# Designs tried in a protein design run: designed miniproteins, single chains, continued (4). Part 91

Each design is a single chain, and the fold is of that chain. pLDDT is the mean over its residues in the fold that is shown.

## One batch from the design tools (miniprotein)

Design m15139
Fold by ESMFold2-Fast:
Structure m15139 (fold): chain A 93 residues (1-93)
Amino acid sequence: SALEEELKKVKELAAELTRKLLEELSKEEAIKLVKETMESLLSEIEDEEVKEKLKELEEELIKAIEEGDEEKAIELMKKIAELVFEYDKKQRE
């Protein structure tokens, strides 16, 4: 239950940060920030399956931002946050 509550909070933070990012930044600035953040994140992950899933989510997120689909961008950021959370949990086991 404690880990489920932490995941929920991480997903809620990802959603809130994504809304603020899309409200305050241009599409070009938002896409640049996503690419820079994802490059940093991917450099820390050694699991190739997790890397491939994150790259797919990054491509979908960039497309959602380009299309102005805020709801899809938020859902994709939540999926990225969940994958990272699950990867970190597995590394600690």
Scores: mean pLDDT 84

Design m15140
Fold by ESMFold2-Fast:
Structure m15140 (fold): chain A 60 residues (1-60)
Amino acid sequence: MLTAEKLAKLEGFSNETKVALAGRELGLSEATIAALQAQAPGASDEELARRLREAAEREA
């Protein structure tokens, strides 16, 4: 999974948009994406990448 690299390429977008784009590419459910977006404000790209990876592992 290249979540951190994809987030770096989205540097101009909001955290919520980064989560939506990366989450959909990872195949996460819309409910999981919405939950991660609610926690996204103020998070670093590293924290967003970690949360996205943990969610992908949980839904695998």
Scores: mean pLDDT 75

Design m15141
Fold by ESMFold2-Fast:
Structure m15141 (fold): chain A 80 residues (1-80)
Amino acid sequence: MSPYLEKMKELVKKYLEKVREAIKAGDKEKAIEILKEMQEELIKLIEEARQAGVPQEELDKLKEEATEEVTKLIEELDKV
């Protein structure tokens, strides 16, 4: 697996736990804040991968998986 894909999955896992814990606690403001931090770090990771010269296929996959995971969390947050 690509080093960037592995980093992305670890990042997503870390933030998923934090966002869901905030949602469970009823702290919607904190959940939104954590989600914004997650989005910022995902954007930075994709930019780092681009600058490192990884293939476009890998960049596209990173962007697609990042978008999918963020969208799922937004949907969970909207139901609170």
Scores: mean pLDDT 81

Design m15142
Fold by ESMFold2-Fast:
Structure m15142 (fold): chain A 86 residues (1-86)
Amino acid sequence: KVEELAELLVEAERAQLAGDWEAWDRYAAEARKLAETLSLEEIAEAILRATEAVLAELAAAGELSPEEAAELLAAARARLEAQLAA
């Protein structure tokens, strides 16, 4: 189910990047419902996997440098670790 949550989060992030807030709301709602069945650690893993996938796609498309993608991923990881520690 971590993989299912990661896929929903990828679709939500793609919708957000496209400015499609209706699609974002739908995917976000499905992700929240699935997240209720998972631990905080599993949710964090799914978020990081989704972030890695989206950033890799943007880097492959030339929209981000590999260095920018790595920096954004590191920032997302640090933010999630801080949230889990709170």
Scores: mean pLDDT 79

Design m15143
Fold by ESMFold2-Fast:
Structure m15143 (fold): chain A 98 residues (1-98)
Amino acid sequence: VQEKVDEAKERIELEVLKFAEPELDALLAQPDSEEVREEISLLLSQVMAAIALANQEIEENPELTEEELEELIEKAKELYKNMTEEEIKEIIEELKKK
């Protein structure tokens, strides 16, 4: 069970990071400025928050099916694009309490 949990977490992390990679690459290609650094920081925070929420779902449901895992990956990909800075902060604070 733990091996499946670890594999699921790794797969979510890789898939979400791969999905965010073109957006991160586009930001890194821009001239170095405070605005660009803030955008990179926000993007990374959004990605990390989405991965953390998905990891929590896996920990709570270690017997996830392949189909459920694929749905969770798609949910995480959609979630990071729609997160505000305030929502990210709330998610991180909630995760720290558990």
Scores: mean pLDDT 76

Design m15144
Fold by ESMFold2-Fast:
Structure m15144 (fold): chain A 74 residues (1-74)
Amino acid sequence: SQRDRLDAMLDTLKAQAEKLKAQNPEFSEKVDEILKIVDQAKASTDLKEMTKLLNEATFKYHELVEEITKKQQS
């Protein structure tokens, strides 16, 4: 189902974000903001809201990865 697919994508993103937090503890607060959005998405009963929150969390995750990469090169 669409919900099962969204749940799987959210679980994958959560695992990636938790790994990023473990490897970059100085960015824990920003990772926790992403994890909060993932948890909100998983708690939603509205598939449109789940999709919106998944997209928001994914975007923020990629922005954070870019920020970490830039700071490590500085």
Scores: mean pLDDT 88

Design m15145
Fold by ESMFold2-Fast:
Structure m15145 (fold): chain A 79 residues (1-79)
Amino acid sequence: MSQVQQAVQLARQGNMVRASDLIRDSLTTHGQGRQGQQAVDLVRQGNYTVAGMLFGNALRQAGYSDDIANQVVDAFRSQ
């Protein structure tokens, strides 16, 4: 299972901080570390909806599929 897929499962379980750390690490590997860190900061502030939107956008820019990006947005929005 990829780090992003693990993060989706963690977010669905309510483990938002750990989920956001895994997505940030994946984004950093693909040159989107700044956007990943901004989204992690939003998660730590409890702003999950905006964090999910930033993660989704950054994942698309990093070359991830729309399906994976949408799963992240949905998992964060549902908290």
Scores: mean pLDDT 86

Design m15146
Fold by ESMFold2-Fast:
Order: C-alpha cells, then sequence, then structure tokens
Structure m15146 (fold): chain A 100 residues (1-100)
C-alpha cells in the first residue's frame, strides 16, 4: 500500500540521519522519530504491536548489553558508534517486517 511505502521511505530517511549523526543528541532525535514511525505503523495496523515491542526491545537490550560489556557511556565515541550500528540494524528489521 502507499502507506507502507511512505513509512518505509521515512524509515530509510531516519536510517540515513542516524548514519550521519555525529553526536548523541543527533542520534537521540533520530531515534525519537524512529519510535514515532513505529508507533504510527502499529496504529495503522501495518505492524503488529507485539512484533514492534519485540524489535524495539531487542534494540534497547543490545544497547544495555554493550554498556554492561564495555562501561562506555553517551559521551564516548565508541558508544556513539555502537549505538548507531544497533539502531541501523533495528530500523532495517522494522523495514523488513513492514515489507512482509
Amino acid sequence: SSEREELIKRLEEIKERIEKAKTYEELQEALTEFNAVVAEAVEKGILPREEAQRLIGRMTQALLDFYAATGLTVEDEGYIKAAKEIAVEAIEEVIRAIEE
């Protein structure tokens, strides 16, 4: 549907913003938009709520696991790099789920 195509396009734009983010603040703004798009996909019946919760939960858990393993925080370049990679993977998983 055109609604699915619009959501996928918005997710691809958010992915590009995350890949270009130089600060945690820029990453956080893009992640806020990502969560809003996922919520909209659920409200429109395009993505099941349970699946959306699992995908977002997996991203949150990956970030917590990275912190537990490294002790790095939002002020560390290594954390920003890892958080960007984790967020990109989560967006790609949501895009694939919407494409089904």
Scores: mean pLDDT 87

Design m15147
Fold by ESMFold2-Fast:
Structure m15147 (fold): chain A 68 residues (1-68)
Amino acid sequence: MERLKELREKLEKLLKEAPDSIKRTVQLIYDAAKAAADYYLSQGRPEEAIRVLEDALKEIEELLKKAK
């Protein structure tokens, strides 16, 4: 549970700090990952929820590197 909270907080921070040029794309990635994570949690699958959020984090971090 703590890991999920930390991942969500980190993703929200990255979304807030994202440049306007990619902010919409970052928002879409985050929203999709959050929806998928919530679905897995509703099915009693927290491991899959953590994985989808970690995958989204990696994708957003790579996108941010390219935007520099």
Scores: mean pLDDT 82

Design m15148
Fold by ESMFold2-Fast:
Structure m15148 (fold): chain A 68 residues (1-68)
Amino acid sequence: HMEEFREAMRHFGKLHDEAEKRGVHTEEVLQEFEKKNPELFERWRQALSDEGRRASEEEQRRLREEEE
């Protein structure tokens, strides 16, 4: 769970650095990576989404507890 999220964040960071070095938008490098490695990119995107959803659910539960 967390390890896959960390790996995704680390790799997206590398893609951002690559975009900066090439003088292009990060979005362009992300699109290139997605085209070359669609399954891997989807897995990393899913890992980021799953963690974000988990954090949002936890926060919403906490807010509901405060209102009770």
Scores: mean pLDDT 70

Design m15149
Fold by ESMFold2-Fast:
Structure m15149 (fold): chain A 77 residues (1-77)
Amino acid sequence: SPLERLRQRVREIVERYKRGEITPEEAYAEFDRALREYGDQLTPEERQRVMEARQRIDELLAAGDEEGFLKVLEEFA
């Protein structure tokens, strides 16, 4: 499903971030790109779950909480 594809992309982002292959800014950019790529293919229920995760991520990054950002990505994946 599109949601499973999105979650797979998020798992790949998390793994690359943990390996030090990408910065927090690059991880966010890749996450945003994945949301744009799959967003139109999600059901309303799936879209709501994704939007809740996105809002929490935006709040954490605005606060400079990179650890919290990673935790939300891991919970979503």
Scores: mean pLDDT 83

Design m15150
Fold by ESMFold2-Fast:
Structure m15150 (fold): chain A 74 residues (1-74)
Amino acid sequence: SAMVQKLIDEAEELVRKAIDAYKQKDYQTALELATRAIDLLNEAKKLDPNMTPRQKIILGTAEYLKQLAQDKLK
């Protein structure tokens, strides 16, 4: 659906911004953006449980980035 695609596209943009924040050593912003991307992908899965390969890649990237940012904030 158009709504599911919008959520996936917004999550991908948030992941891109989170990567940029991480590269700039803004780990708090990277964590917040990665977490928001995960929330949007979970909402997309709630609307359509059939996850595309693209959704799985974006989710995996967001989860990994969240873990990296959390590690830096310790």
Scores: mean pLDDT 90

Design m15151
Fold by ESMFold2-Fast:
Structure m15151 (fold): chain A 74 residues (1-74)
Amino acid sequence: SVELVTEEEKEKKLEEEKKQLMEVEKISEETAELLAQIARGDKSKLPEAIELFRKEGREEWAEELEKLKEKLEK
């Protein structure tokens, strides 16, 4: 069950999701790592991830992260 997932198993899943983002979505390793940190609970990385997506020309991803940031800053 998902409720029995250890912290190490959660980290492994995040690394697998990071690889999928890089291979399928063609997101850079740096940006994928920031997304993994945000998924671990580090919401302070949201502005940095937004800036990287914009710099990489991934405006749609940047807009979705800005919406997430606005919801979290309420």
Scores: mean pLDDT 73

Design m15152
Fold by ESMFold2-Fast:
Structure m15152 (fold): chain A 91 residues (1-91)
Amino acid sequence: KEEAEIEAQIAELEKQYKEELEQALAYLDKNRDKAQEYLEELEATLEKSKPKLDEVREAARKAGRIGEHKLDLLLEAYKKLKEHLKKLIEE
């Protein structure tokens, strides 16, 4: 079933992203002094990836539900990481 395959892929992606995010947040909590450096590296990486991001966004829409969901999960993870890093720096 197409629905079962899509659900399985979405569940796997959500699980992977959740685990990776939790590990990243735990690492940052232990290395709070490096939060600013990590934020700068993340922002630099995102800036360099801007031209590719537009291509990926177009490809994701063309791929349909799974592609759009992958992009949404990736952007959500980056948003949460950036928010957590800012909180660590401000506290």
Scores: mean pLDDT 72

Design m15153
Fold by ESMFold2-Fast:
Formats: C-alpha cells, structure tokens, sequence
Structure m15153 (fold): chain A 76 residues (1-76)
C-alpha cells in the first residue's frame, strides 16, 4: 500500500539526517511517483524495499541499494 511505502521511505531518509519537513516532502513526491507505476512494478518495488529494510547492510549501503532499486524500477 502507499502507506507501507511511505513508512519504508521515511525510515531510509531519517538515516540521511533530513528534517521531518524534508522527509515528508520527499515521501509525498515518492508516493506520487509510485502511483504512476503499473501494479506489477509497484509490487516489485514494495518487495525489494521490504527486503532492503530487513537486510543486515549498513545505513550507507542501504541508501546505495535504495538508489539502485529506484533506477532499476524507473528503467522498466
């Protein structure tokens, strides 16, 4: 769901030291972008983000993987 995606992205962005206002702005933009994706890509994105959050990667590696996931989904 959009709420699930928003929660995951908020967690990732807090690691960047963004303010709550900046996080909420970025989350709104991200959720808006996700709404333009076909359902299959939204499901893939949610699954990959869930795997990322559950991984044992460092915060820096999680950010890097997050960017990679967005690039791969955006190119489909």
Amino acid sequence: SDEEIARIVRELLRDLGLSEEEIERAVRRFVGWVATLPPELRDELIARLQELVNSDLSPEEKIKRFEQILEEIGDK
Scores: mean pLDDT 76

Design m15154
Fold by ESMFold2-Fast:
Structure m15154 (fold): chain A 58 residues (1-58)
Amino acid sequence: GPALSDEQLERSIAAAGSLTGRGARAVAERARLEAQKSDDPLAAEANLRIAEVAEAAA
Protein backbone atom coordinates (compact mmCIF):
# COMPACT_ATOMS: atom_id res chain seq x y z
CA GLY A 1 0.00 0.00 0.00
CA PRO A 2 1.02 3.68 -0.02
CA ALA A 3 3.41 5.08 2.58
CA LEU A 4 1.69 6.16 5.78
CA SER A 5 2.17 9.58 7.35
CA ASP A 6 3.85 9.52 10.79
CA GLU A 7 0.46 10.17 12.43
CA GLN A 8 -1.26 7.38 10.48
CA LEU A 9 1.63 5.01 11.26
CA GLU A 10 1.38 5.77 15.00
CA ARG A 11 -2.38 5.16 14.89
CA SER A 12 -1.91 1.85 13.05
CA ILE A 13 0.72 0.71 15.57
CA ALA A 14 -1.55 1.66 18.50
CA ALA A 15 -4.48 -0.19 16.90
CA ALA A 16 -2.33 -3.29 16.32
CA GLY A 17 -1.20 -3.21 19.95
CA SER A 18 -4.83 -3.14 21.13
CA LEU A 19 -5.67 -6.41 19.33
CA THR A 20 -5.56 -9.82 21.01
CA GLY A 21 -5.38 -13.48 19.98
CA ARG A 22 -6.59 -14.43 16.51
CA GLY A 23 -7.19 -10.84 15.39
CA ALA A 24 -3.66 -9.82 16.31
CA ARG A 25 -2.17 -12.80 14.42
CA ALA A 26 -4.25 -12.04 11.30
CA VAL A 27 -3.09 -8.40 11.30
CA ALA A 28 0.55 -9.48 11.82
CA GLU A 29 0.41 -11.94 8.89
CA ARG A 30 -1.23 -9.36 6.61
CA ALA A 31 1.30 -6.66 7.52
CA ARG A 32 4.25 -8.99 6.86
CA LEU A 33 2.87 -9.89 3.43
CA GLU A 34 2.31 -6.20 2.59
CA ALA A 35 5.89 -5.42 3.67
CA GLN A 36 7.27 -8.15 1.38
CA LYS A 37 5.17 -6.94 -1.60
CA SER A 38 5.89 -3.23 -1.11
CA ASP A 39 8.22 -1.44 -3.54
CA ASP A 40 8.28 1.56 -1.18
CA PRO A 41 10.84 1.10 1.63
CA LEU A 42 8.91 3.45 3.94
CA ALA A 43 5.70 1.45 3.43
CA ALA A 44 7.63 -1.80 3.98
CA GLU A 45 9.14 -0.47 7.23
CA ALA A 46 5.71 0.76 8.43
CA ASN A 47 4.12 -2.64 7.77
CA LEU A 48 6.98 -4.46 9.56
CA ARG A 49 6.47 -2.25 12.63
CA ILE A 50 2.72 -2.98 12.57
CA ALA A 51 3.47 -6.72 12.28
CA GLU A 52 5.89 -6.64 15.24
CA VAL A 53 3.38 -4.85 17.50
CA ALA A 54 0.53 -7.17 16.45
CA GLU A 55 2.71 -10.26 17.07
CA ALA A 56 3.55 -8.96 20.57
CA ALA A 57 -0.20 -8.51 21.23
CA ALA A 58 -1.07 -12.04 20.05
Scores: mean pLDDT 72

Design m15155
Fold by ESMFold2-Fast:
Structure m15155 (fold): chain A 97 residues (1-97)
Amino acid sequence: LSEPQLEALQKIANNEDLSQEDLVAFGQFLKALREKFNLTQEYAATFFKLSVKTYTRLENGEYVKSETIQNAFKTRAEEVDSTVEKFVEALVEVYQA
């Protein structure tokens, strides 16, 4: 996990706006995590309750509103009875395993 990836994830956990550099780092993280588990983009989109188009844009480091990303993480954390901070920590741990 790179420093830019950690910074982007920390901004998501803290409900902060993401820069273009943060979006690129976050997209690379999502792709690596997805590929580690041999998951499709369609599955990953469904997991985050995003359209496949929006998810593909995230993975490519294309512009997506910070609010869209933050809401996706909040929704997923809520569904697993967790906080965004703990959900981000779990994703980092799974990525590094």
Scores: mean pLDDT 86

Design m15156
Fold by ESMFold2-Fast:
Structure m15156 (fold): chain A 74 residues (1-74)
Amino acid sequence: QIEELEAQLQKAIEETQRAMKEYMDLQEQAQRQIAADPSVRDAVQAQVDAARAETRRLQTRTGELYQQVQELKK
């Protein structure tokens, strides 16, 4: 089922790229929001930390799928 794994890999790459963009956008928004109102720091930082964790989780999954596809192509 190499085609199924390749489809999963493509989807994982797209999800990871989207999560990375959202994480970067959240970091920039967080810096602006904290500068405007320091009282929101903890809430905004929690959002950034969650986005970072999600991005790393997706990167790990994408790497695993990539390795599986490479093993099947041997």
Scores: mean pLDDT 82

Design m15157
Fold by ESMFold2-Fast:
Structure m15157 (fold): chain A 66 residues (1-66)
Amino acid sequence: IREKVLEKLPGLSEEELNALLTDEESGVELVPGMESLSIEQKRELLEFLAENSLEEFLERLPEFLE
């Protein structure tokens, strides 16, 4: 998922971005409020998650939501 996500990021649709940012089984957002993010912000979020751990993402979450 990590390297393949980065490879496909520029070509991902909003629906594909939403699918990758939600839990596949429950449909719950991985980060609360992601639904309100723009397509561009969702791409940046996925790129960060592909390069970094979830813990690192959560630490920098306030920065991403600005």
Scores: mean pLDDT 59

Design m15158
Fold by ESMFold2-Fast:
Structure m15158 (fold): chain A 85 residues (1-85)
Amino acid sequence: SVKEKVKQLLEQARKSGNSFISRSLSLQAVQLYIDDALKKGLISEEDVDKVIDEAIDYALKNPLTSFSDIAEETIKRIEEVVKKN
């Protein structure tokens, strides 16, 4: 399932000692989750834009946070939007 693949990507990102690989896997996890939610009609493109803006703000406010943690926070924000439908 998409959720299983997302969890696997985030776990691999968290275990990676390479910043580039961690970032790539974290981005893939977020993109996969967003794409699935959009395809199912659970969120709009406008909702995605808002979540991405919030994720950028969170990253800037928390510069010591890992890419995998930023991705997990981003996914959590998407889940909150999905719950409002």
Scores: mean pLDDT 82

Design m15159
Fold by ESMFold2-Fast:
Structure m15159 (fold): chain A 71 residues (1-71)
Amino acid sequence: GFDEEGGRRGAELRKKLGGTAPLPLSPEEAAVAREIAAALIQIGDGLDKGLKYERETGEKPPDEMVAGKLV
């Protein structure tokens, strides 16, 4: 089915969590998740700029650029 892969992964996660549906995120957990998501977006932007640098110069971008520190 179209959702067969997602359903299977969901079942595996439920089994690892003791076979029950996970509890809804607490406000604290939601805040941490948002912070992680923001950090990942920033890293993604740095990676995109790093790839552009590599294409334009033919050289490997510095780690700081890829990590988003120079953005």
Scores: mean pLDDT 60

Design m15160
Fold by ESMFold2-Fast:
Structure m15160 (fold): chain A 87 residues (1-87)
Amino acid sequence: SEREQKVLQAAAEMSEPVKEAVEKLKKLNAPEELFKELEEAVEEFVEKLEELLNDESLSMEEFEKKLEEAVKEFKKKLEEIVKKAEE
């Protein structure tokens, strides 16, 4: 349950960055392909969170480190998608 709560918190923290990315893509009149890439990035992030929750071999410290890494990678992916829209 503690791991589930941490995953829900991480997902909640990414809600605003995702909304901001969508709004930036709309403002920049980005092509449909970039919106699809953003949707795929969200799906990959959710899958990663599920993998972490199902990995019973991870200690709490290893789980938290991997969760933090997943969040950082997702933020980087959102930034890359927005940057493509600006080019």
Scores: mean pLDDT 85

Design m15161
Fold by ESMFold2-Fast:
Structure m15161 (fold): chain A 78 residues (1-78)
Amino acid sequence: EEEYKKKIEDLNAEIAIERMRLTHLRRLQAEYQAKLAAGEDPDAAEKLSLYQRHIAEVEARIKKLEDERNELKKKMEE
């Protein structure tokens, strides 16, 4: 029981870190969307594509960590 609780706490910490990364990437996405609309940065479209890809990767990692956490919670209830 203690071991599963520790693993869940570790997963919660990893999820928190990935969510902070996601927040940062979403801020960059918003900034480059504004630059693209203003025509100020010729690389804005390329940077947006890059940030959208990284956002998808981070979201996939968060989902995997949440799925792992939920499996551990189920095992604690069994």
Scores: mean pLDDT 83

Design m15162
Fold by ESMFold2-Fast:
Structure m15162 (fold): chain A 68 residues (1-68)
Amino acid sequence: STPREILVEMAKKNANKEELIKYISETNNKPEEEIQKFLDENKIETAKDYLEYLAKVNGLKLEDVLKL
């Protein structure tokens, strides 16, 4: 599964912030503290918020990210 597919599945499950932090930390080989700070600075609380952030950064709408 691609990282996008995993994040979409996490959003569908309403995965909490702790699950999101752990996933991003493990996949990017960065400390959980660094990931938490990044998410806090960008007001990201859920996997859905993170997908919305990624869509915005890439000039896409959330609906388009979910279709891929």
Scores: mean pLDDT 78

Design m15163
Fold by ESMFold2-Fast:
Structure m15163 (fold): chain A 82 residues (1-82)
Amino acid sequence: MQLSVEEALERLREIEVEYLRSKGASEEEIEEVDAKTSELIAAELDKLTREDVLRGLEALANNPALPEEIRERLRRLAEEVA
């Protein structure tokens, strides 16, 4: 089933939260980062196309600074959005 742009961005937020927990961030730090990400998404959501989201996910999945587990999850999300 193909995900909507909103659903894809919600999944991306879940991946960010899990990544921060894996790095040992506190729940307070995670909540602050997630709130900021949510605000940025809300501001841009009406301007984001499926193609923009796919390009962003592909770029993140190819970022060597991210752990392989996180990159694999991003690749799977990109497949569900395509």
Scores: mean pLDDT 81

Design m15164
Fold by ESMFold2-Fast:
Structure m15164 (fold): chain A 70 residues (1-70)
Amino acid sequence: SKEELREEVVRLLQEKGGLSEEAARNVVDALLASDEAGQELLLRLLQKETGLSEEVIEEIRRLVREIKEL
């Protein structure tokens, strides 16, 4: 479901990025509200701020795409 995929992104941001639940939810909401260009800018900034690996960023990108296609 859309909610389950959203919670998976929140979990990745908390466990791999060290974000609080509130910050992770805000980031997910921002990613979902962004167009493709805005999403890529936000993911790049997130990677710089949190040190998330390229593999985790790619996983988040795939999950966000799947949510938007539902």
Scores: mean pLDDT 86

Design m15165
Fold by ESMFold2-Fast:
Structure m15165 (fold): chain A 86 residues (1-86)
Amino acid sequence: MDYLEPEQIRFLLRLMEGSLRVAGAPPELWRRFEELAAELLARERVGNEEVRELARRHGLERFSPVVAMEELERAVDAAIQENELR
């Protein structure tokens, strides 16, 4: 299992924060997000499976950083293809 770099963790947290903002999340979900962010940033080694499980434990699975990262990867791939040939 590959561990996430600190920069990747911060990036996933930024994507999740954006998703919460767009969804108009209530203060309770923002508090849980802060708890999740603190746990992820305090851990020495974090993989995608751990991120997903922590998000589930905090009731934020719908705003999962792993899902957000997969969406970003698709968007980047589409943009690259458009730039090359479309």
Scores: mean pLDDT 68

Design m15166
Fold by ESMFold2-Fast:
Structure m15166 (fold): chain A 102 residues (1-102)
Amino acid sequence: KEDLEKFREILEKMGEAIENDNLEELYKYVKEVVGEEAAELIKEYVEKVIELRKNNTKENAEKIKEANDVLLTTLNDLLVEKKLPLEEALKIAFEKAIEILE
């Protein structure tokens, strides 16, 4: 329950970073909440999304949507069903989502 609330805050900060191109504030926030390794993956994911959005083709939009769906589905499975710690769940989910964006 608390981990889902923390993840919602992370999603909000990610959305702000994508809109404002402000990766530094996102990284500082998530590093304090979920540690350095997960924070670096979150930063990489947002950075790739920003890059794809700069060239807003149908293919890039579909990649972003697929990566977001994989991210949310994986996190729901890991946090709700498997009850992994937030940091571990984020590392796994963001690694999978980044793979889709490549």
Scores: mean pLDDT 83

Design m15167
Fold by ESMFold2-Fast:
Structure m15167 (fold): chain A 100 residues (1-100)
Amino acid sequence: SLAELEAAVKELREALEELVKNKTDEDFKKTLEKMRELTRIFERESTDAAARAAVRGALEGAERAVNDPSKSKDEKVNQLDIAAALLVGLAREHAARVEA
């Protein structure tokens, strides 16, 4: 539902704010869990194949970045921030179309 999508966006934004402040392994895990949930809801709600592929790709990129031992914590945070911005943007675009 639109309400579930909006709630998932809020939870991802809150998890990302904690990640940027604390940069703990638990904050990375929580942010990825919220990104996975938003992706799952988006794929259910959206019929746009290109948008679905973009959100899935962003999630996969974020998961690879977090698991990359060559990346610093700051580089991982930056990659998750970029991926979260794309996920939130596409979710809000979908919500605007449904509300129109």
Scores: mean pLDDT 86

Design m15168
Fold by ESMFold2-Fast:
Structure m15168 (fold): chain A 65 residues (1-65)
Amino acid sequence: MAIPVTVTLDDGTVVDGVAIPEGKNLRVYTVVDGIGKFAVLEGAAAEVEATGSVTIKTSQLKVAK
């Protein structure tokens, strides 16, 4: 299931996102500057479920849709 998540970027930007578990990995979708972006984080699923938050480096984000 998709998990609502608060995404904090390393530049201090805070945005809303959605996290989708993929095995031990977590696929996070968010919108930054009106552009849909995603990142795949290894092993982050348990931490996101516990806190509802994830930190992503801006360099890890790729354009999604």
Scores: mean pLDDT 74

Design m15169
Fold by ESMFold2-Fast:
Structure m15169 (fold): chain A 66 residues (1-66)
Amino acid sequence: SLIDEIVAAAEAGDVERVEKLAKELVDNTPGVPDSLKDDYVKAIVAAGKAKDPELARRIAEGVLSL
């Protein structure tokens, strides 16, 4: 799943991959307002920079539930 790929990339600290997958997630989630897409991408990317896969999962699941 896309979330599992984001989590794996975040655990690895692969920030470029986390950003690419986060953009894909927000662009394919119809509940995300256009004005908040960048904020959600930045939040997931921050989890990737921190190498925090649990935080990345929580944010990504939150986005998907919108």
Scores: mean pLDDT 84

Design m15170
Fold by ESMFold2-Fast:
Structure m15170 (fold): chain A 64 residues (1-64)
Amino acid sequence: SMLDSLQQTMARFQELIAKSSGKVKEELQKGLAEVQALVDRGDYHQAILLSAASEIRYIGVEID
């Protein structure tokens, strides 16, 4: 279930990156790289939280 949740959240994160451009896309790509680093360590809890937080920040913040 943890791995399934992580995969689902990362898929949504990738969709946001695909829909974005400019600075927003750059920031989302940086966030995904951090999530990947956590996954490589097996730190799934932090990876899920960071992915979800990135989605929330994107929705709540206006970026040029």
Scores: mean pLDDT 72

Design m15171
Fold by ESMFold2-Fast:
Structure m15171 (fold): chain A 69 residues (1-69)
Amino acid sequence: MEVEVARELLEKYKDKLDDFLYNTLELAILHGATLEQLRQAIKTAKTMGASDESVKIAEEILEEARKRA
C-alpha cells in the first residue's frame, strides 16, 4: 500500500524529478521494491549524479507515502 501511494506521487511530481531518478524508482516499483529499497535507490541515484533538488523531492514523496499508509 505505501509503495502504491509512492507510485501515484511520483507520477504527480515527475516533471520535478530528473529522468534518471524517476526511471530508477519506477523500475524498482515495477520489480516489487519495498519502501526501504526505494530509499536505497534514491541514495544510489544521488551518488550517480541525480540533482539535489530531485533527490529531496523523491525523499519527500517516500515520507508522504509512509504517512498516508
Scores: mean pLDDT 81

Design m15172
Fold by ESMFold2-Fast:
Structure m15172 (fold): chain A 93 residues (1-93)
Amino acid sequence: GLTVEEEIGYALRIIGLGLDALTSKDPEEQIKAIEEILEIARIIHEESTDPEVERRNLELALRELKRILAESKDEAVKKKAEEAIKEIEKLLE
């Protein structure tokens, strides 16, 4: 299971990746950030020992992905964000 330090580290990484995607002009970098956010969300779902902390961090990932989806003008980036959002929504069920 994840330690408190690891949980905080993943939350900060999700925020950083969201910011990287929002400030990048390269669709490939934006897609990479989306894929890394989804990977971190899967790790949190599998390894988190606190259901409240898990939910909070998955909701954080959703918020960042929804921001990327709203701000992006690139269709491949939008599609990747939509797919990642749906996958995380399944983890929250």
Scores: mean pLDDT 89

Design m15173
Fold by ESMFold2-Fast:
Structure m15173 (fold): chain A 79 residues (1-79)
Amino acid sequence: MTMIAIVGSEEEAKEAKEKALKNKADKVYLINVSKDPKVREAVEEAVKELEEEGIEAELIDAPSETEAFLLMLQLQKEL
């Protein structure tokens, strides 16, 4: 199962990680829409923790929520 999550806060990064672990995802795309460095660090930590659990994880930076939705649609088309 591939999971795609749009992340705009530290809490959303944590929730996306927990959901991926609970659902035993094979691959997770975390799309960061926040310009806050702390949010990006939280997403990077989530990627690291997911990889430690054997889940393939990828961080994608999007400059806006609109671009994040477009990226999500593009990723879904490739699945």
Scores: mean pLDDT 82

